# Designed miniproteins, single chains, continued (4): the designs that were tried, part 83

Each design is a single chain, and the fold is of that chain. pLDDT is the mean over its residues in the fold that is shown.

## One batch from the design tools (miniprotein)

Design m15070
Fold by ESMFold2-Fast:
Structure m15070 (fold): chain A 109 residues (1-109)
Amino acid sequence: AQHTVTAVATANITATKPVKAEVTAVARASAAAGATEGRATKTADIKAGETTVTVTVTLTFADAVADGDRLAVMITVKTEGGKEQSEGTVTTLTAATTTVTSTFSVTVK
């Protein structure tokens, strides 16, 4: 039975100036697999223009992953001296789901 799902959150971050950022991915599951949450944070040097940052969160479910289970993935980008920006999506899982990939576009100051 599949009890583990890996959420791969990719943030395409656009900045006007070089800045350091904390990129946090939060993955939350609800439904038949049970409610569970995972979180991971990565510090990144953001260049002027576009920088891609990938954060991976692995969730372990109490019950086997079932068709129709839902996974919410949210990415949060917090820059030094800047405001926090968040983007999110929800994916419907199948019993065969091992990895969910989500891509987000975030513009920071």
Scores: mean pLDDT 80

Design m15071
Fold by ESMFold2-Fast:
Structure m15071 (fold): chain A 88 residues (1-88)
Amino acid sequence: MREEIRRLAEELIDVLFEAAKKSDFDGQVELTLLAMQVVTALSIPDPEEAAREIARIAEQGAELMEKLGFTDYAEKLRRIAEEARRLA
């Protein structure tokens, strides 16, 4: 479980940073703050709680991606959220 959570967190961070590279300053700030929340979630000792927090962040990120016009990234983040929910 911990390795699966780490993998999902790494995928989530990668998508957030790729979108940030293509975003204006405001979008880059919002996406960077979400990436920081992912790092904080990985510090949660209980893997089930960590997985729930990763799922929440991924879903929030997907909503932000849709607002920014990144439909493909939104789809990827919803997939990550679903996979994280299965680990919770």
Scores: mean pLDDT 86

Design m15072
Fold by ESMFold2-Fast:
Structure m15072 (fold): chain A 65 residues (1-65)
Amino acid sequence: ADEYAAKGREYLYQGKLEEAKEYYLKALEIDPNHEEAKRNLRLLAQWYRLGGREEEAEEVEKVLE
């Protein structure tokens, strides 16, 4: 889980939101309670909504419950 979360963080720092989302979702598949992945996916969902990407925001929010 930590290695996928670390990769997600790298993509976030590069502004690659889609890749960041993918790796944070992989971290949650291994550890559903991974706090860093959950926190950053919540931020990604917020950024998607602010950018008018409502469907992608809802997809991420569904995983977080």
Scores: mean pLDDT 79

Design m15073
Fold by ESMFold2-Fast:
Formats: sequence, C-alpha cells, structure tokens
Structure m15073 (fold): chain A 85 residues (1-85)
Amino acid sequence: SDADRLAALRAAADAGDLAAMERLADAELAALREASEGLIPDEELAAARAALLAATAARDGDAAVRVLVDLGVRAGMLLIERAVA
C-alpha cells in the first residue's frame, strides 16, 4: 500500500540508510514518472532524489515523506492541466 511504502521510506531516512533510500527513491521516482506519463521534468525528479538523500543524511524521515507527497501532488496537477488543455 502507499502507506506501507511511505513508512518504509521514512524508516530508511530516520535510520540514515543511504543504500535503502537509493533503492526506494529510484523505485518511487520511476513509478511517479510512469504515473505522470513523463510530464514531471527530469530536473524535478533529480532534485527530489537529491532531497531524499539529503533527508536521509539528516536522519529526517518526515522531510523524506514530504518530498514524495509534494512530488505526487505535482504529478497530479500536471495530469489535470493536460486533461483540460
């Protein structure tokens, strides 16, 4: 579930587990790229990946979850904008 994936990502960040965060971030960002049909710019995905790694280095799981929630909202907005264009 989405809650279980966010919990795993938060736990990796809280633990400072960069290897786990790289794996989880790559999977979640690939899923968001696909769900947004490629509408999220590559630079925004790269910035989100860097922010997830920074949150992990800081052991800040809440910051890591916020990055994904904000990016998910961005993906949804881009899809809506395209649908009404």
Scores: mean pLDDT 85

Design m15075
Fold by ESMFold2-Fast:
Structure m15075 (fold): chain A 82 residues (1-82)
Amino acid sequence: MEMQMNQDVMNSKDSIRQQAQRLIDSLRKDLGDAGQPYVDRAQARIDDLLARLKDAPLSRQIAAITGEVLRAIGDYWQDLLA
């Protein structure tokens, strides 16, 4: 029963990793072939950051994922407009 009190926190951490993967998969589909290198870099950085932040608050993990996704989108748009 006490283990179940922390289940939501553990499930949230796993869910955030799954949501990050789904977001990356959607971005990969939406950006097409030209965007793949940007998405690949974002995926690798998100995976590394989540591994380093595994004991960090969930909010910090979310911020890291959001930052890398926005960076990938920004880098892709800058390359597309160049």
Scores: mean pLDDT 72

Design m15076
Fold by ESMFold2-Fast:
Structure m15076 (fold): chain A 55 residues (1-55)
Amino acid sequence: GVALSDAQAALVARGIEAMSGVKLSPAEVRRAVVTGEDVKGVSGAAVQAFGALVA
């Protein structure tokens, strides 16, 4: 899995909030990047794609 720093996870969370309106914590982002599971209606694959852009 992709290992994100706290700053990288926060950046991904901000990107998702800007595009979807859904607020994710950095911990929820890290879990979704590792597992690929959907979180709060956001696709796990979308969170993984954003994680890959900042890693």
Scores: mean pLDDT 79

Design m15077
Fold by ESMFold2-Fast:
Structure m15077 (fold): chain A 65 residues (1-65)
Amino acid sequence: MADELFAEGLRAFAQGDYEKAVELYDKSIELDPNYAEAWRNKSKALEQLGKYEEAEEYRKKAEEL
């Protein structure tokens, strides 16, 4: 379920695997596009990858949900 993929994404983020975290958050969002916390955490992972413009876009999406 979306929450399980989100939890796996959090684990990947905690381990410093930001690319894998983004992938897992994306899968969570595909199952539940209204999962604001997944959008917010994807933004944080993108910031860690230096993708600041993309991170801002996803942060705004989370705030709209």
Scores: mean pLDDT 84

Design m15078
Fold by ESMFold2-Fast:
Structure m15078 (fold): chain A 61 residues (1-61)
Amino acid sequence: MSLEEKVEELERRVLEIIRESKSQEELNAKVKELADEMAAEGVPEEEIKRAVHRALTRYAA
């Protein structure tokens, strides 16, 4: 996958985690785990932070 596709996949997975999580602790743990996995696959940390922030902002709206 291209970098852009990985970032879009990360954003989608964060939204799924938000919907499925029953607590803030679970949400934070799942998002951190996903972010760590994406970083290990070569996604830049700044792009990961941006995608997570975007997903959280959309959920809050």
Scores: mean pLDDT 78

Design m15079
Fold by ESMFold2-Fast:
Structure m15079 (fold): chain A 92 residues (1-92)
Amino acid sequence: SDENVKLLANLLAKLVEEGYEVEVESEGDTLTVTIRGLTTLQLIGLTLWFIGLGLDGLEVEVKIDGDELTVTIRGLTPEQIEYIKKKVEEAK
C-alpha cells in the first residue's frame, strides 16, 4: 500500500539522518535496500519491522550479513521507487 511505502521511505530517511550508511538500488519493480553499521539490537529490530511490512502486504525478503541488512522489496510502482529514492537522497 502507499502508506507502507511512506513508512518505508520515512524509516530509511531517518536512518540516513542518524548517520547510517543506506544504499538504495532498483531493477524493474524491485527495490534493494542495504543498511550498514547496525548493532545486533538494531539488526533484530529492523528485521522484525521489515517482516511486519511483508505481513501487511509488501513482498519483502531480508538478508543479514554481519552488521549489514539487505532488504529486497518487489511489486513496487515506478512512482513508489522514485519517491523512496528521493527521500533517501534528500536526507543525505
Scores: mean pLDDT 82

Design m15080
Fold by ESMFold2-Fast:
Structure m15080 (fold): chain A 83 residues (1-83)
Amino acid sequence: LARAVENLPETQIKILELLDKEPKSASELAKELGLSQSTVSRHLKQLEANGLVERDEKTGLYSLTEKGRELLKAYKEAKKKEE
């Protein structure tokens, strides 16, 4: 639970960044990231398990939760700071 931001693979952070712009399907994320749908689906399942994304059952689109937005914000702030 603690330090989840520092423990996420870079691919999962990129998924969160794409979902911050607009809700997307696993297929759309796979195309934008140059990955297979199977790879993206595995990452999405882990992000859902951590409460960072949610899936709309009617549309099949994934979106950020409030927790996901908070984590992405913390990650971006950490990246801004290094002298």
Scores: mean pLDDT 76

Design m15081
Fold by ESMFold2-Fast:
Structure m15081 (fold): chain A 82 residues (1-82)
Amino acid sequence: MSKEEQIEELIRKGVEYARKAGEAYLEGDLKSALEYAKKALEALEKALELAKEAGLPQEKLDGLEQAVKDAREVVELLEKEL
């Protein structure tokens, strides 16, 4: 895959894990919610690293940095609830 395709796949995985974290949270499974939230964060952090290496436009980097920040905040909030 191209580096751009790899970034897109990591973003897709991050979004999917974030969705699973939300579903687990709604079911009251905070442990599974945290595990999925951590996986979402990891995927988005990898996407950001590859995007920086690929020299993507600042607008796309800003979007990924915000997504990583949001994912990290979700992990921190879930860890605080446990």
Scores: mean pLDDT 86

Design m15082
Fold by ESMFold2-Fast:
Structure m15082 (fold): chain A 68 residues (1-68)
Amino acid sequence: MEEALRLIEEGRRLLEEGKELLAKAKTLEEVLRAIGLILRGIGLILQGALELKKQGMSEEEMKRLMTT
């Protein structure tokens, strides 16, 4: 469970960094970099959620962790 929660935490961090970078982006390269971080963050959150599901966590509980 700790590893799954760590993946979700890291994914949220990357998602927030990507959102901040996107808001400040002035060049196409910066926009693409921001999108890359956002997608990577989402991927990590989904990986963590799948691990929690395999460990018996309900889909509702996983959704709560992913949205906060």
Scores: mean pLDDT 78

Design m15083
Fold by ESMFold2-Fast:
Structure m15083 (fold): chain A 81 residues (1-81)
Amino acid sequence: MSKEEFEEEVRAALAIMEAALLDNIADRYTKQGKKEEAIKYYEEALKRVDEALAQSTSPEVRALLEKVRADIEKKLEEIKK
């Protein structure tokens, strides 16, 4: 693995962690009935995933990011009802 490849993987891993934390915060706001705050955090989580997808070339990493994205999108659809 080159230094550049390692840096790409680290950035993707950090983005996945950041998206997961933002998703968890949004879930807490959803549970509290704070829909506007929940939407903002879900949208920020999607942004982090989209940025990571743009930087990722690994099929395995891309598949994981797409799964995370789909899970967040489902929650965002639910909260917007």
Scores: mean pLDDT 81

Design m15084
Fold by ESMFold2-Fast:
Structure m15084 (fold): chain A 90 residues (1-90)
Amino acid sequence: MEEEKREKARELLLKAIEAFKNGDYEKTIQYAKEAAQLDPELKAEAYRIMGEAYKKMGDYEKAITFYEQAASAGDVRAEEELKKLKEELK
């Protein structure tokens, strides 16, 4: 049961990445959110992807929020993206 949840969460995270590549940022956020809910170990990566999606949508406030949450959960790439985004905003 737990391993099935982890597998489903990984599949949802892959769907989030594919939606992002297709420019479907609403689906990206939805799939990433569901992945994080099923497997807390994926929260860092899921929050980073949500941050990237919000940035593409021009919602920089939410992008910063999710990058900060991803970085706090240990995502080094989210820390780098957060720093770059804050530099780009001024």
Scores: mean pLDDT 84

Design m15085
Fold by ESMFold2-Fast:
Structure m15085 (fold): chain A 60 residues (1-60)
Amino acid sequence: MREQVNLDLIKAVNDYSDALDKGDKEGAEKAIKKLEEIAEKYPELRDAVKTVIDELEKKK
């Protein structure tokens, strides 16, 4: 029943990864903010969001 939230999470992750690959700092910041917003609204996703952000930032 959380399909929409899961899709939003996947989209934000893809947007962040794409922005990093293209050097789009504004896009990366917006994607991070979206991920943080999802974690704030859905506490059960906090750990998953934190892990994803940490992994993507280490790939820089």
Scores: mean pLDDT 74

Design m15087
Fold by ESMFold2-Fast:
Structure m15087 (fold): chain A 60 residues (1-60)
Amino acid sequence: MEEEKQKLIEELREFAKKYGLSDEEINALIDYLNRVYDEKGLEAAKEVFEKIKEFLEKMK
């Protein structure tokens, strides 16, 4: 796995845990991010991560 992809996944995991997501929800988000990275590359994966962060912030 590329270092940038791994770092992005780790950041997503930590952020989602902070917002109280279950392990199942976190794994689903990581799977989705992996798919986006594999199909569309790093920039698309970063865009998806930012959208996920915005969504989780709105849940508060």
Scores: mean pLDDT 79

Design m15088
Fold by ESMFold2-Fast:
Structure m15088 (fold): chain A 57 residues (1-57)
Amino acid sequence: MFSEEEAERRAENVKRALLEAGKSEEEAQRIADEVKRLLVEGRGDEADRLAVSALTA
């Protein structure tokens, strides 16, 4: 799905978006960490759903 560099960038983007949306730093960090982990492990669909779910919460 994503290279390790792209996975980290994607997770950073998700974290930034969550913070911009008013989520706490702790919540944004937790979600970003999970997204990065899933992307690095090749579970892009799970990472995508996590990011969408977090952004819509």
Scores: mean pLDDT 78

Design m15089
Fold by ESMFold2-Fast:
Structure m15089 (fold): chain A 57 residues (1-57)
Amino acid sequence: GMMEELERLKKQAQGALEAAQLLGRPEAVRLATEAIKSEDPEEVKRLLLEAGRVLGV
């Protein structure tokens, strides 16, 4: 359901934040942090995609 989707996306956002912090990429840290704070699955997906682009993956 939507709650399970949001939970999975937030887990991915947490992973993205950890990767961004490890790589020292401030813009990706910002995007991943915004994704973790969002309660909208579509917004989390958009922010994760943008963070991935910034990280070069």
Scores: mean pLDDT 82

Design m15090
Fold by ESMFold2-Fast:
Structure m15090 (fold): chain A 62 residues (1-62)
Amino acid sequence: MSDMYGFIYQIAQQNGVVPQHSQRSSQIGRSVPDSDDNIIQVSVQSFRSLGQHDSADQIDRY
């Protein structure tokens, strides 16, 4: 269930979008909802840039 935050964080890390180990490894949501939204937005852009539209769309719609 809460693995959604971990999933988004892992995707962001794979693209080097978020600072490594600067926050909870799989708990971006520990901060605030707007923080998750920010990470999601940046992650979506990164995945679309890589051509992974499916992953980007899935994150955006979570």
Scores: mean pLDDT 55

Design m15091
Fold by ESMFold2-Fast:
Structure m15091 (fold): chain A 96 residues (1-96)
Amino acid sequence: DKAREEFIARLEKRTQEALESGLGPLLEQLQQLSQQYLTTPDPDKRQQLLDQGRALLREIAQRMMEILKELKKESDAKEEADKALEALEAMLASEA
């Protein structure tokens, strides 16, 4: 499906741009939390890292929803964008 492939290519490009404009620091922080979780013997600290990771994943998902809403305005693949937005909204609801 060419429309889906073009949508994915645009999403990848906009995601790369977002990585440089703010999403990158959030992903780096998530990676650091993951490394700390694996190397931390303290169970209380591990729980704090999990809670922080969940908050970061929520913020990353919200940033991705913003990108998808912009792409929906720019592309012929509005149905694909809507399905992706619904999936992210469901993920955020399950984390509440």
Scores: mean pLDDT 74

Design m15092
Fold by ESMFold2-Fast:
Structure m15092 (fold): chain A 70 residues (1-70)
Amino acid sequence: MEEEEKMLKEFDRALKNATSPAVRALVAAVFLVIARKEGHKKLEEYAQKVLDEIAKIPPEEDDAEVRRWA
């Protein structure tokens, strides 16, 4: 559990440093593989959620989301 919490913190730090969607996807994919191998359910769920969110927002739709905020 403490190992999983440490990895969750490292994952969050890596995501914060990765501003581009492509880099975030790569970070999430790596941590998802690690989580599955180590059996860290919480980390696996979080990494999967990040990947799922990135997959739902293709690059072409990023401009549409920005336009909605304006």
Scores: mean pLDDT 72

Design m15093
Fold by ESMFold2-Fast:
Structure m15093 (fold): chain A 77 residues (1-77)
Amino acid sequence: SIELPDELEEKFAPRAEEAEARGDEEEAKKLLEEIAKETGNKELELLLKAYEGDEEVLRKVLGATDEEIERHRELLK
């Protein structure tokens, strides 16, 4: 799991809870983009690209197996 500094967690946690309660995937994605920008965390940027279905990032960076990538592919249909 990617851990945030306490200051950023306090800033983003209320928005994350509200987005989760509403099932707001667009706000959740926006929060991840803002966190990546604030932290300069390349792993978060790569995770965001993986969320968009980038199979190469899933395989290379996250160590996803061919079976896991196939499941992700099925979910994107």
Scores: mean pLDDT 62

Design m15094
Fold by ESMFold2-Fast:
Structure m15094 (fold): chain A 68 residues (1-68)
Amino acid sequence: SSAAQAEAEKIAEETERKATLAVIQGDYEKAIEILEEAKKKLEELGAEDLVRRVERGIQDLRKKLAES
């Protein structure tokens, strides 16, 4: 539904802000944790496009953590 999509967009936006703050603070593990929690909520809302976007963010952060 459009209401579920609006809630999913809000979760994605708030999550991006929180994850970005954790990255700025050098806490890549915390940023990944924040994104993983959001992914579960977005999956429950059926927001497949936003789930894929969050998954990409997790992969990018895990790669940076592994290269550190």
Scores: mean pLDDT 85

Design m15095
Fold by ESMFold2-Fast:
Structure m15095 (fold): chain A 69 residues (1-69)
Amino acid sequence: SDELIKKAKEALESGNYEEAVKLARQAIEEDPDNVEAWALLEIAYRKLGKDDEAQEWSKKAEELVRKRL
């Protein structure tokens, strides 16, 4: 899961936003409570110009933070 997060960040840095979405989704499937993975997915969708999807995933990340705090 940590490895998938690192790869997703690398994909974002490289401008490979579709790959970042795939890697972040895989990280979420392995650990649904990994708030960083949800945040990376939101950023990747935002970079792709999919603002509605980005907003939806952003809210899910917020819910996970509230659940932990």
Scores: mean pLDDT 77

Design m15097
Fold by ESMFold2-Fast:
Parts: C-alpha cells; structure tokens; sequence
Structure m15097 (fold): chain A 64 residues (1-64)
C-alpha cells in the first residue's frame, strides 16, 4: 500500500540521518538510495527486497 511504502521511505530517510550523525557516509548514501528504490518499487518482490535491505542497514548501524 502507499501508506506502507511511505512508512518505509521515512524509515530509510531517518536511517540516513542517523548514519550521518555517526559519521558513516557510505551507509547514509546507501540508506538514501534505498529510499529511492522503495519509492520506485512496482512489484511485491521489489518491495520485500527493500524491506530486507532496510533491516540489514539498521543492523549495521546498530553494531557501530
């Protein structure tokens, strides 16, 4: 749904901001690209891939 899609875009954007705050410019850029990929997702498969990548990036930031 558009609401679920916007929620994930917002979470990816927040993750990018948190990564910048921690000095991880690479993770920040990847999170921003993920927000774009989720916005452009046309299939359930692309959307689920975006969800998995978001969880992975969140885990990587948490381990710093």
Amino acid sequence: SDEDKQKLINEASKLSEEAIKKGDDELAARALQLARDIYNARTKEEFEKGKKELKELEKRLKEK
Scores: mean pLDDT 82

Design m15098
Fold by ESMFold2-Fast:
Structure m15098 (fold): chain A 71 residues (1-71)
Amino acid sequence: SKKAIENLKKLIEEGEYETALVFALIHAVMAEKAGDKKSAAEFYRIAAEAARHLGDTDVAEEYEKKAKELE
């Protein structure tokens, strides 16, 4: 949902990068299984942003690629 996306972006703003990454991935997988490719892509982008803040640039690039494949 849009509210889940907003809540995850707020976690990133607050510096809660590990929590944002975990919840974004859970929501991304759930959205993919539901066939909601647009929401899944958005959640993978949030996961990529959180991973980048954690210094995991390779992981961030993989999630960004996954988001592009879903759109």
Scores: mean pLDDT 88

Design m15099
Fold by ESMFold2-Fast:
Structure m15099 (fold): chain A 70 residues (1-70)
Amino acid sequence: SVEELIKQLEEINKEIAKLREEEAALKRDGKMTPEKRKEFDRRLQELALKRAEIEVELRKLLGRSMVTPL
């Protein structure tokens, strides 16, 4: 459902925010390594792809109905 997809987007956005906060903390503490950098980049890319897939699905669902209030 549209509501479930919106909830999934909110969860993905929260995960992205958490990763960015963890990245900032590691940089502040001088603990950021190239290996950790690659891991953050990988996880952020995975979340971005999932978000894009959900956005496409929402667009399809919303575009199919002239009667469904948005």
Scores: mean pLDDT 79

Design m15100
Fold by ESMFold2-Fast:
Structure m15100 (fold): chain A 73 residues (1-73)
Amino acid sequence: SPLSPEERRVVSDIVDQIVSGKLKPGDELPSQRELAERLGVSQGPVSAAIRTLEKAGLVRRDPKTGKTYVVKP
């Protein structure tokens, strides 16, 4: 399915941080609340963006903690 404008904004921000090296393999992402606040979006689009990044193999969510990490090679 095509990304919403808000979901694309979240995806692009995280991808840019990974590509620039600000987020390294194994690093924890900011919380969904923090990402929503910083990017001026609601938490729904953030959750959808994280799922998109998981499908792409870029991030992994820990179901026990709810925290999301950049995938280690």
Scores: mean pLDDT 83

Design m15101
Fold by ESMFold2-Fast:
Structure m15101 (fold): chain A 43 residues (1-43)
Amino acid sequence: EEEIKKKGEETKKLLDELMEARRRGAPQSILDELEKKLNEAAK
Protein backbone atom coordinates (compact mmCIF):
# COMPACT_ATOMS: atom_id res chain seq x y z
CA GLU A 1 0.00 0.00 0.00
CA GLU A 2 2.71 2.52 0.94
CA GLU A 3 4.65 1.74 -2.26
CA ILE A 4 1.53 2.15 -4.40
CA LYS A 5 0.63 5.41 -2.65
CA LYS A 6 4.17 6.72 -3.06
CA LYS A 7 4.10 6.07 -6.82
CA GLY A 8 0.67 7.68 -7.04
CA GLU A 9 1.86 10.75 -5.15
CA GLU A 10 4.88 11.15 -7.45
CA THR A 11 2.68 10.85 -10.53
CA LYS A 12 0.21 13.37 -9.10
CA LYS A 13 3.02 15.78 -8.20
CA LEU A 14 4.41 15.64 -11.74
CA LEU A 15 0.93 16.10 -13.22
CA ASP A 16 0.32 19.10 -10.95
CA GLU A 17 3.69 20.58 -11.94
CA LEU A 18 2.83 20.14 -15.62
CA MET A 19 -0.57 21.82 -15.17
CA GLU A 20 1.00 24.66 -13.19
CA ALA A 21 3.75 25.14 -15.80
CA ARG A 22 1.13 25.29 -18.56
CA ARG A 23 -0.90 27.84 -16.59
CA ARG A 24 2.24 29.96 -16.08
CA GLY A 25 3.10 29.83 -19.79
CA ALA A 26 6.35 27.95 -19.28
CA PRO A 27 8.53 27.29 -22.36
CA GLN A 28 7.71 24.22 -24.45
CA SER A 29 11.05 22.66 -23.42
CA ILE A 30 9.94 22.70 -19.76
CA LEU A 31 6.53 21.26 -20.66
CA ASP A 32 8.19 18.48 -22.67
CA GLU A 33 10.54 17.67 -19.77
CA LEU A 34 7.68 17.47 -17.25
CA GLU A 35 5.61 15.31 -19.61
CA LYS A 36 8.57 12.95 -20.05
CA LYS A 37 9.01 12.69 -16.28
CA LEU A 38 5.29 12.03 -15.84
CA ASN A 39 5.38 9.23 -18.42
CA GLU A 40 8.45 7.69 -16.73
CA ALA A 41 6.78 7.84 -13.30
CA ALA A 42 3.58 6.27 -14.66
CA LYS A 43 5.28 3.20 -16.17
Scores: mean pLDDT 76

Design m15102
Fold by ESMFold2-Fast:
Structure m15102 (fold): chain A 64 residues (1-64)
Amino acid sequence: MIDEAEVALAFLRMAAQVTILAQPPVEEAEELLEKYRERAIANGADPEEVEEIVEEALERIREQ
């Protein structure tokens, strides 16, 4: 049985990847990733893993 928290993390990773691909302005990307972060945590995802995913995505976007 797949845990809802694992599904939430998988969704967050996908959403982060799509955001990186779209290459929005950094400010817009930060707002979008904050929404995805809150959603993942609300669905039971580990806050530490969520923070790592969001930080890596923001780092990638800021590199561009």
Scores: mean pLDDT 79

Design m15103
Fold by ESMFold2-Fast:
Structure m15103 (fold): chain A 92 residues (1-92)
Amino acid sequence: MSAAALAEAIAAGAAALPGVLAASAEAVSDTRLRVTVLAADVATAERVAEELREWLKRVGDTDGTVESAEVAAVPGTAQARVTLTVAIAPAA
């Protein structure tokens, strides 16, 4: 799978999760993706980060692995942002 195709699949999967307000993913290189999720609150963001990590293990065990996950409150709101860095194998 290409980095762009995996990014699209991750964004679509994240957007389907309960409490997710917005989800996007972008290829920062052929071997790394950045996934950003806006959640209704910090507790939802922490749950989404865990669900995405487990989902990527199940459906992307050969294509993607989570290197880092960060949950940060959005200033002035109840919302929180999840940022995931996903490593993927380079195309052979």
Scores: mean pLDDT 75

Design m15104
Fold by ESMFold2-Fast:
Structure m15104 (fold): chain A 63 residues (1-63)
Amino acid sequence: DIDKLLEEAKKLIEEAGGKLTLRAIALLIKIRVKVDGFKEDELIEAVSETYGIKKEAIRKELR
């Protein structure tokens, strides 16, 4: 359910004072894959480069 994933991501970001946590990033990746048809690995690469987060950490959070 995309609406539930969006609501959970917003709540996590608000609880972190507007900061993107690994869990919020993982939820946003799941939403983008389902809604926009992006490939998960391509989004992991883009997010890793943009935020300086290790790809392995993002993959672990997606499990």
Scores: mean pLDDT 72

Design m15105
Fold by ESMFold2-Fast:
Structure m15105 (fold): chain A 65 residues (1-65)
Amino acid sequence: MEEERRRLEEAREKARELLERGGKEGLKKLKELKDGDPAVASGEALRAVGDGLDEALRLLREVRE
């Protein structure tokens, strides 16, 4: 059905936006922690990206039904 297809396409677009935002947030955290512990900075950056990915996957799951 066309409506279901539109929902899936919208979900994909939103997921892409969430992933892009997560990547930028991760980079920002690395810059903020530049003078700190590099391992901690890397972990926080990965968590920010992971949060974006998790939200994107959740959105896609909800549309898939």
Scores: mean pLDDT 62

Design m15106
Fold by ESMFold2-Fast:
Structure m15106 (fold): chain A 64 residues (1-64)
Amino acid sequence: MKEAQEYYKKGMEYLSKKDYESAIKYFRKAAELGNKTAMGNLAQVYIEMGDIKKGKEWLKKAHA
């Protein structure tokens, strides 16, 4: 899925800048398109920000 890969790339770019809100936005778009790597990264960002419930939910989806 080319769109999922592009969203994942943008998420990584924002993550490198520590723009966690934009990183979440693009990782979420990639994850909703089925990119399991983006699901894992989205889970990690949520956990780092203190949203443990959302982090666990996305981690479960990444390993489904």
Scores: mean pLDDT 82

Design m15107
Fold by ESMFold2-Fast:
Structure m15107 (fold): chain A 101 residues (1-101)
Amino acid sequence: REPDLERAERLKRLIERLKNSNKSERKKLIEEELRKGVSLGSIILALIKVGSSKEELVEAAKITLKLYEEGVMSEEDANLAKGIIEAAAVEEGVSVEEVLK
């Protein structure tokens, strides 16, 4: 594990990058950071900090599930991603499959 200061600085850099990125660039940045071993929890915190929409949070969860199928993400990250998608489905009154479109 990184020291708390290094973790805080990494999160701060991610927040700054997300602020300076459009929606398409954010999607690519999220996938790159997840592939580098940044947790989905850290990605979600950064997205909340930059005022991202619920749709962007769901997109990050979808990317995480795709990477989990590729063997790149932990089961912990996959479970968090499933929880985000399930919460979105309940909030919108739709199926999980509808959210995954």
Scores: mean pLDDT 80

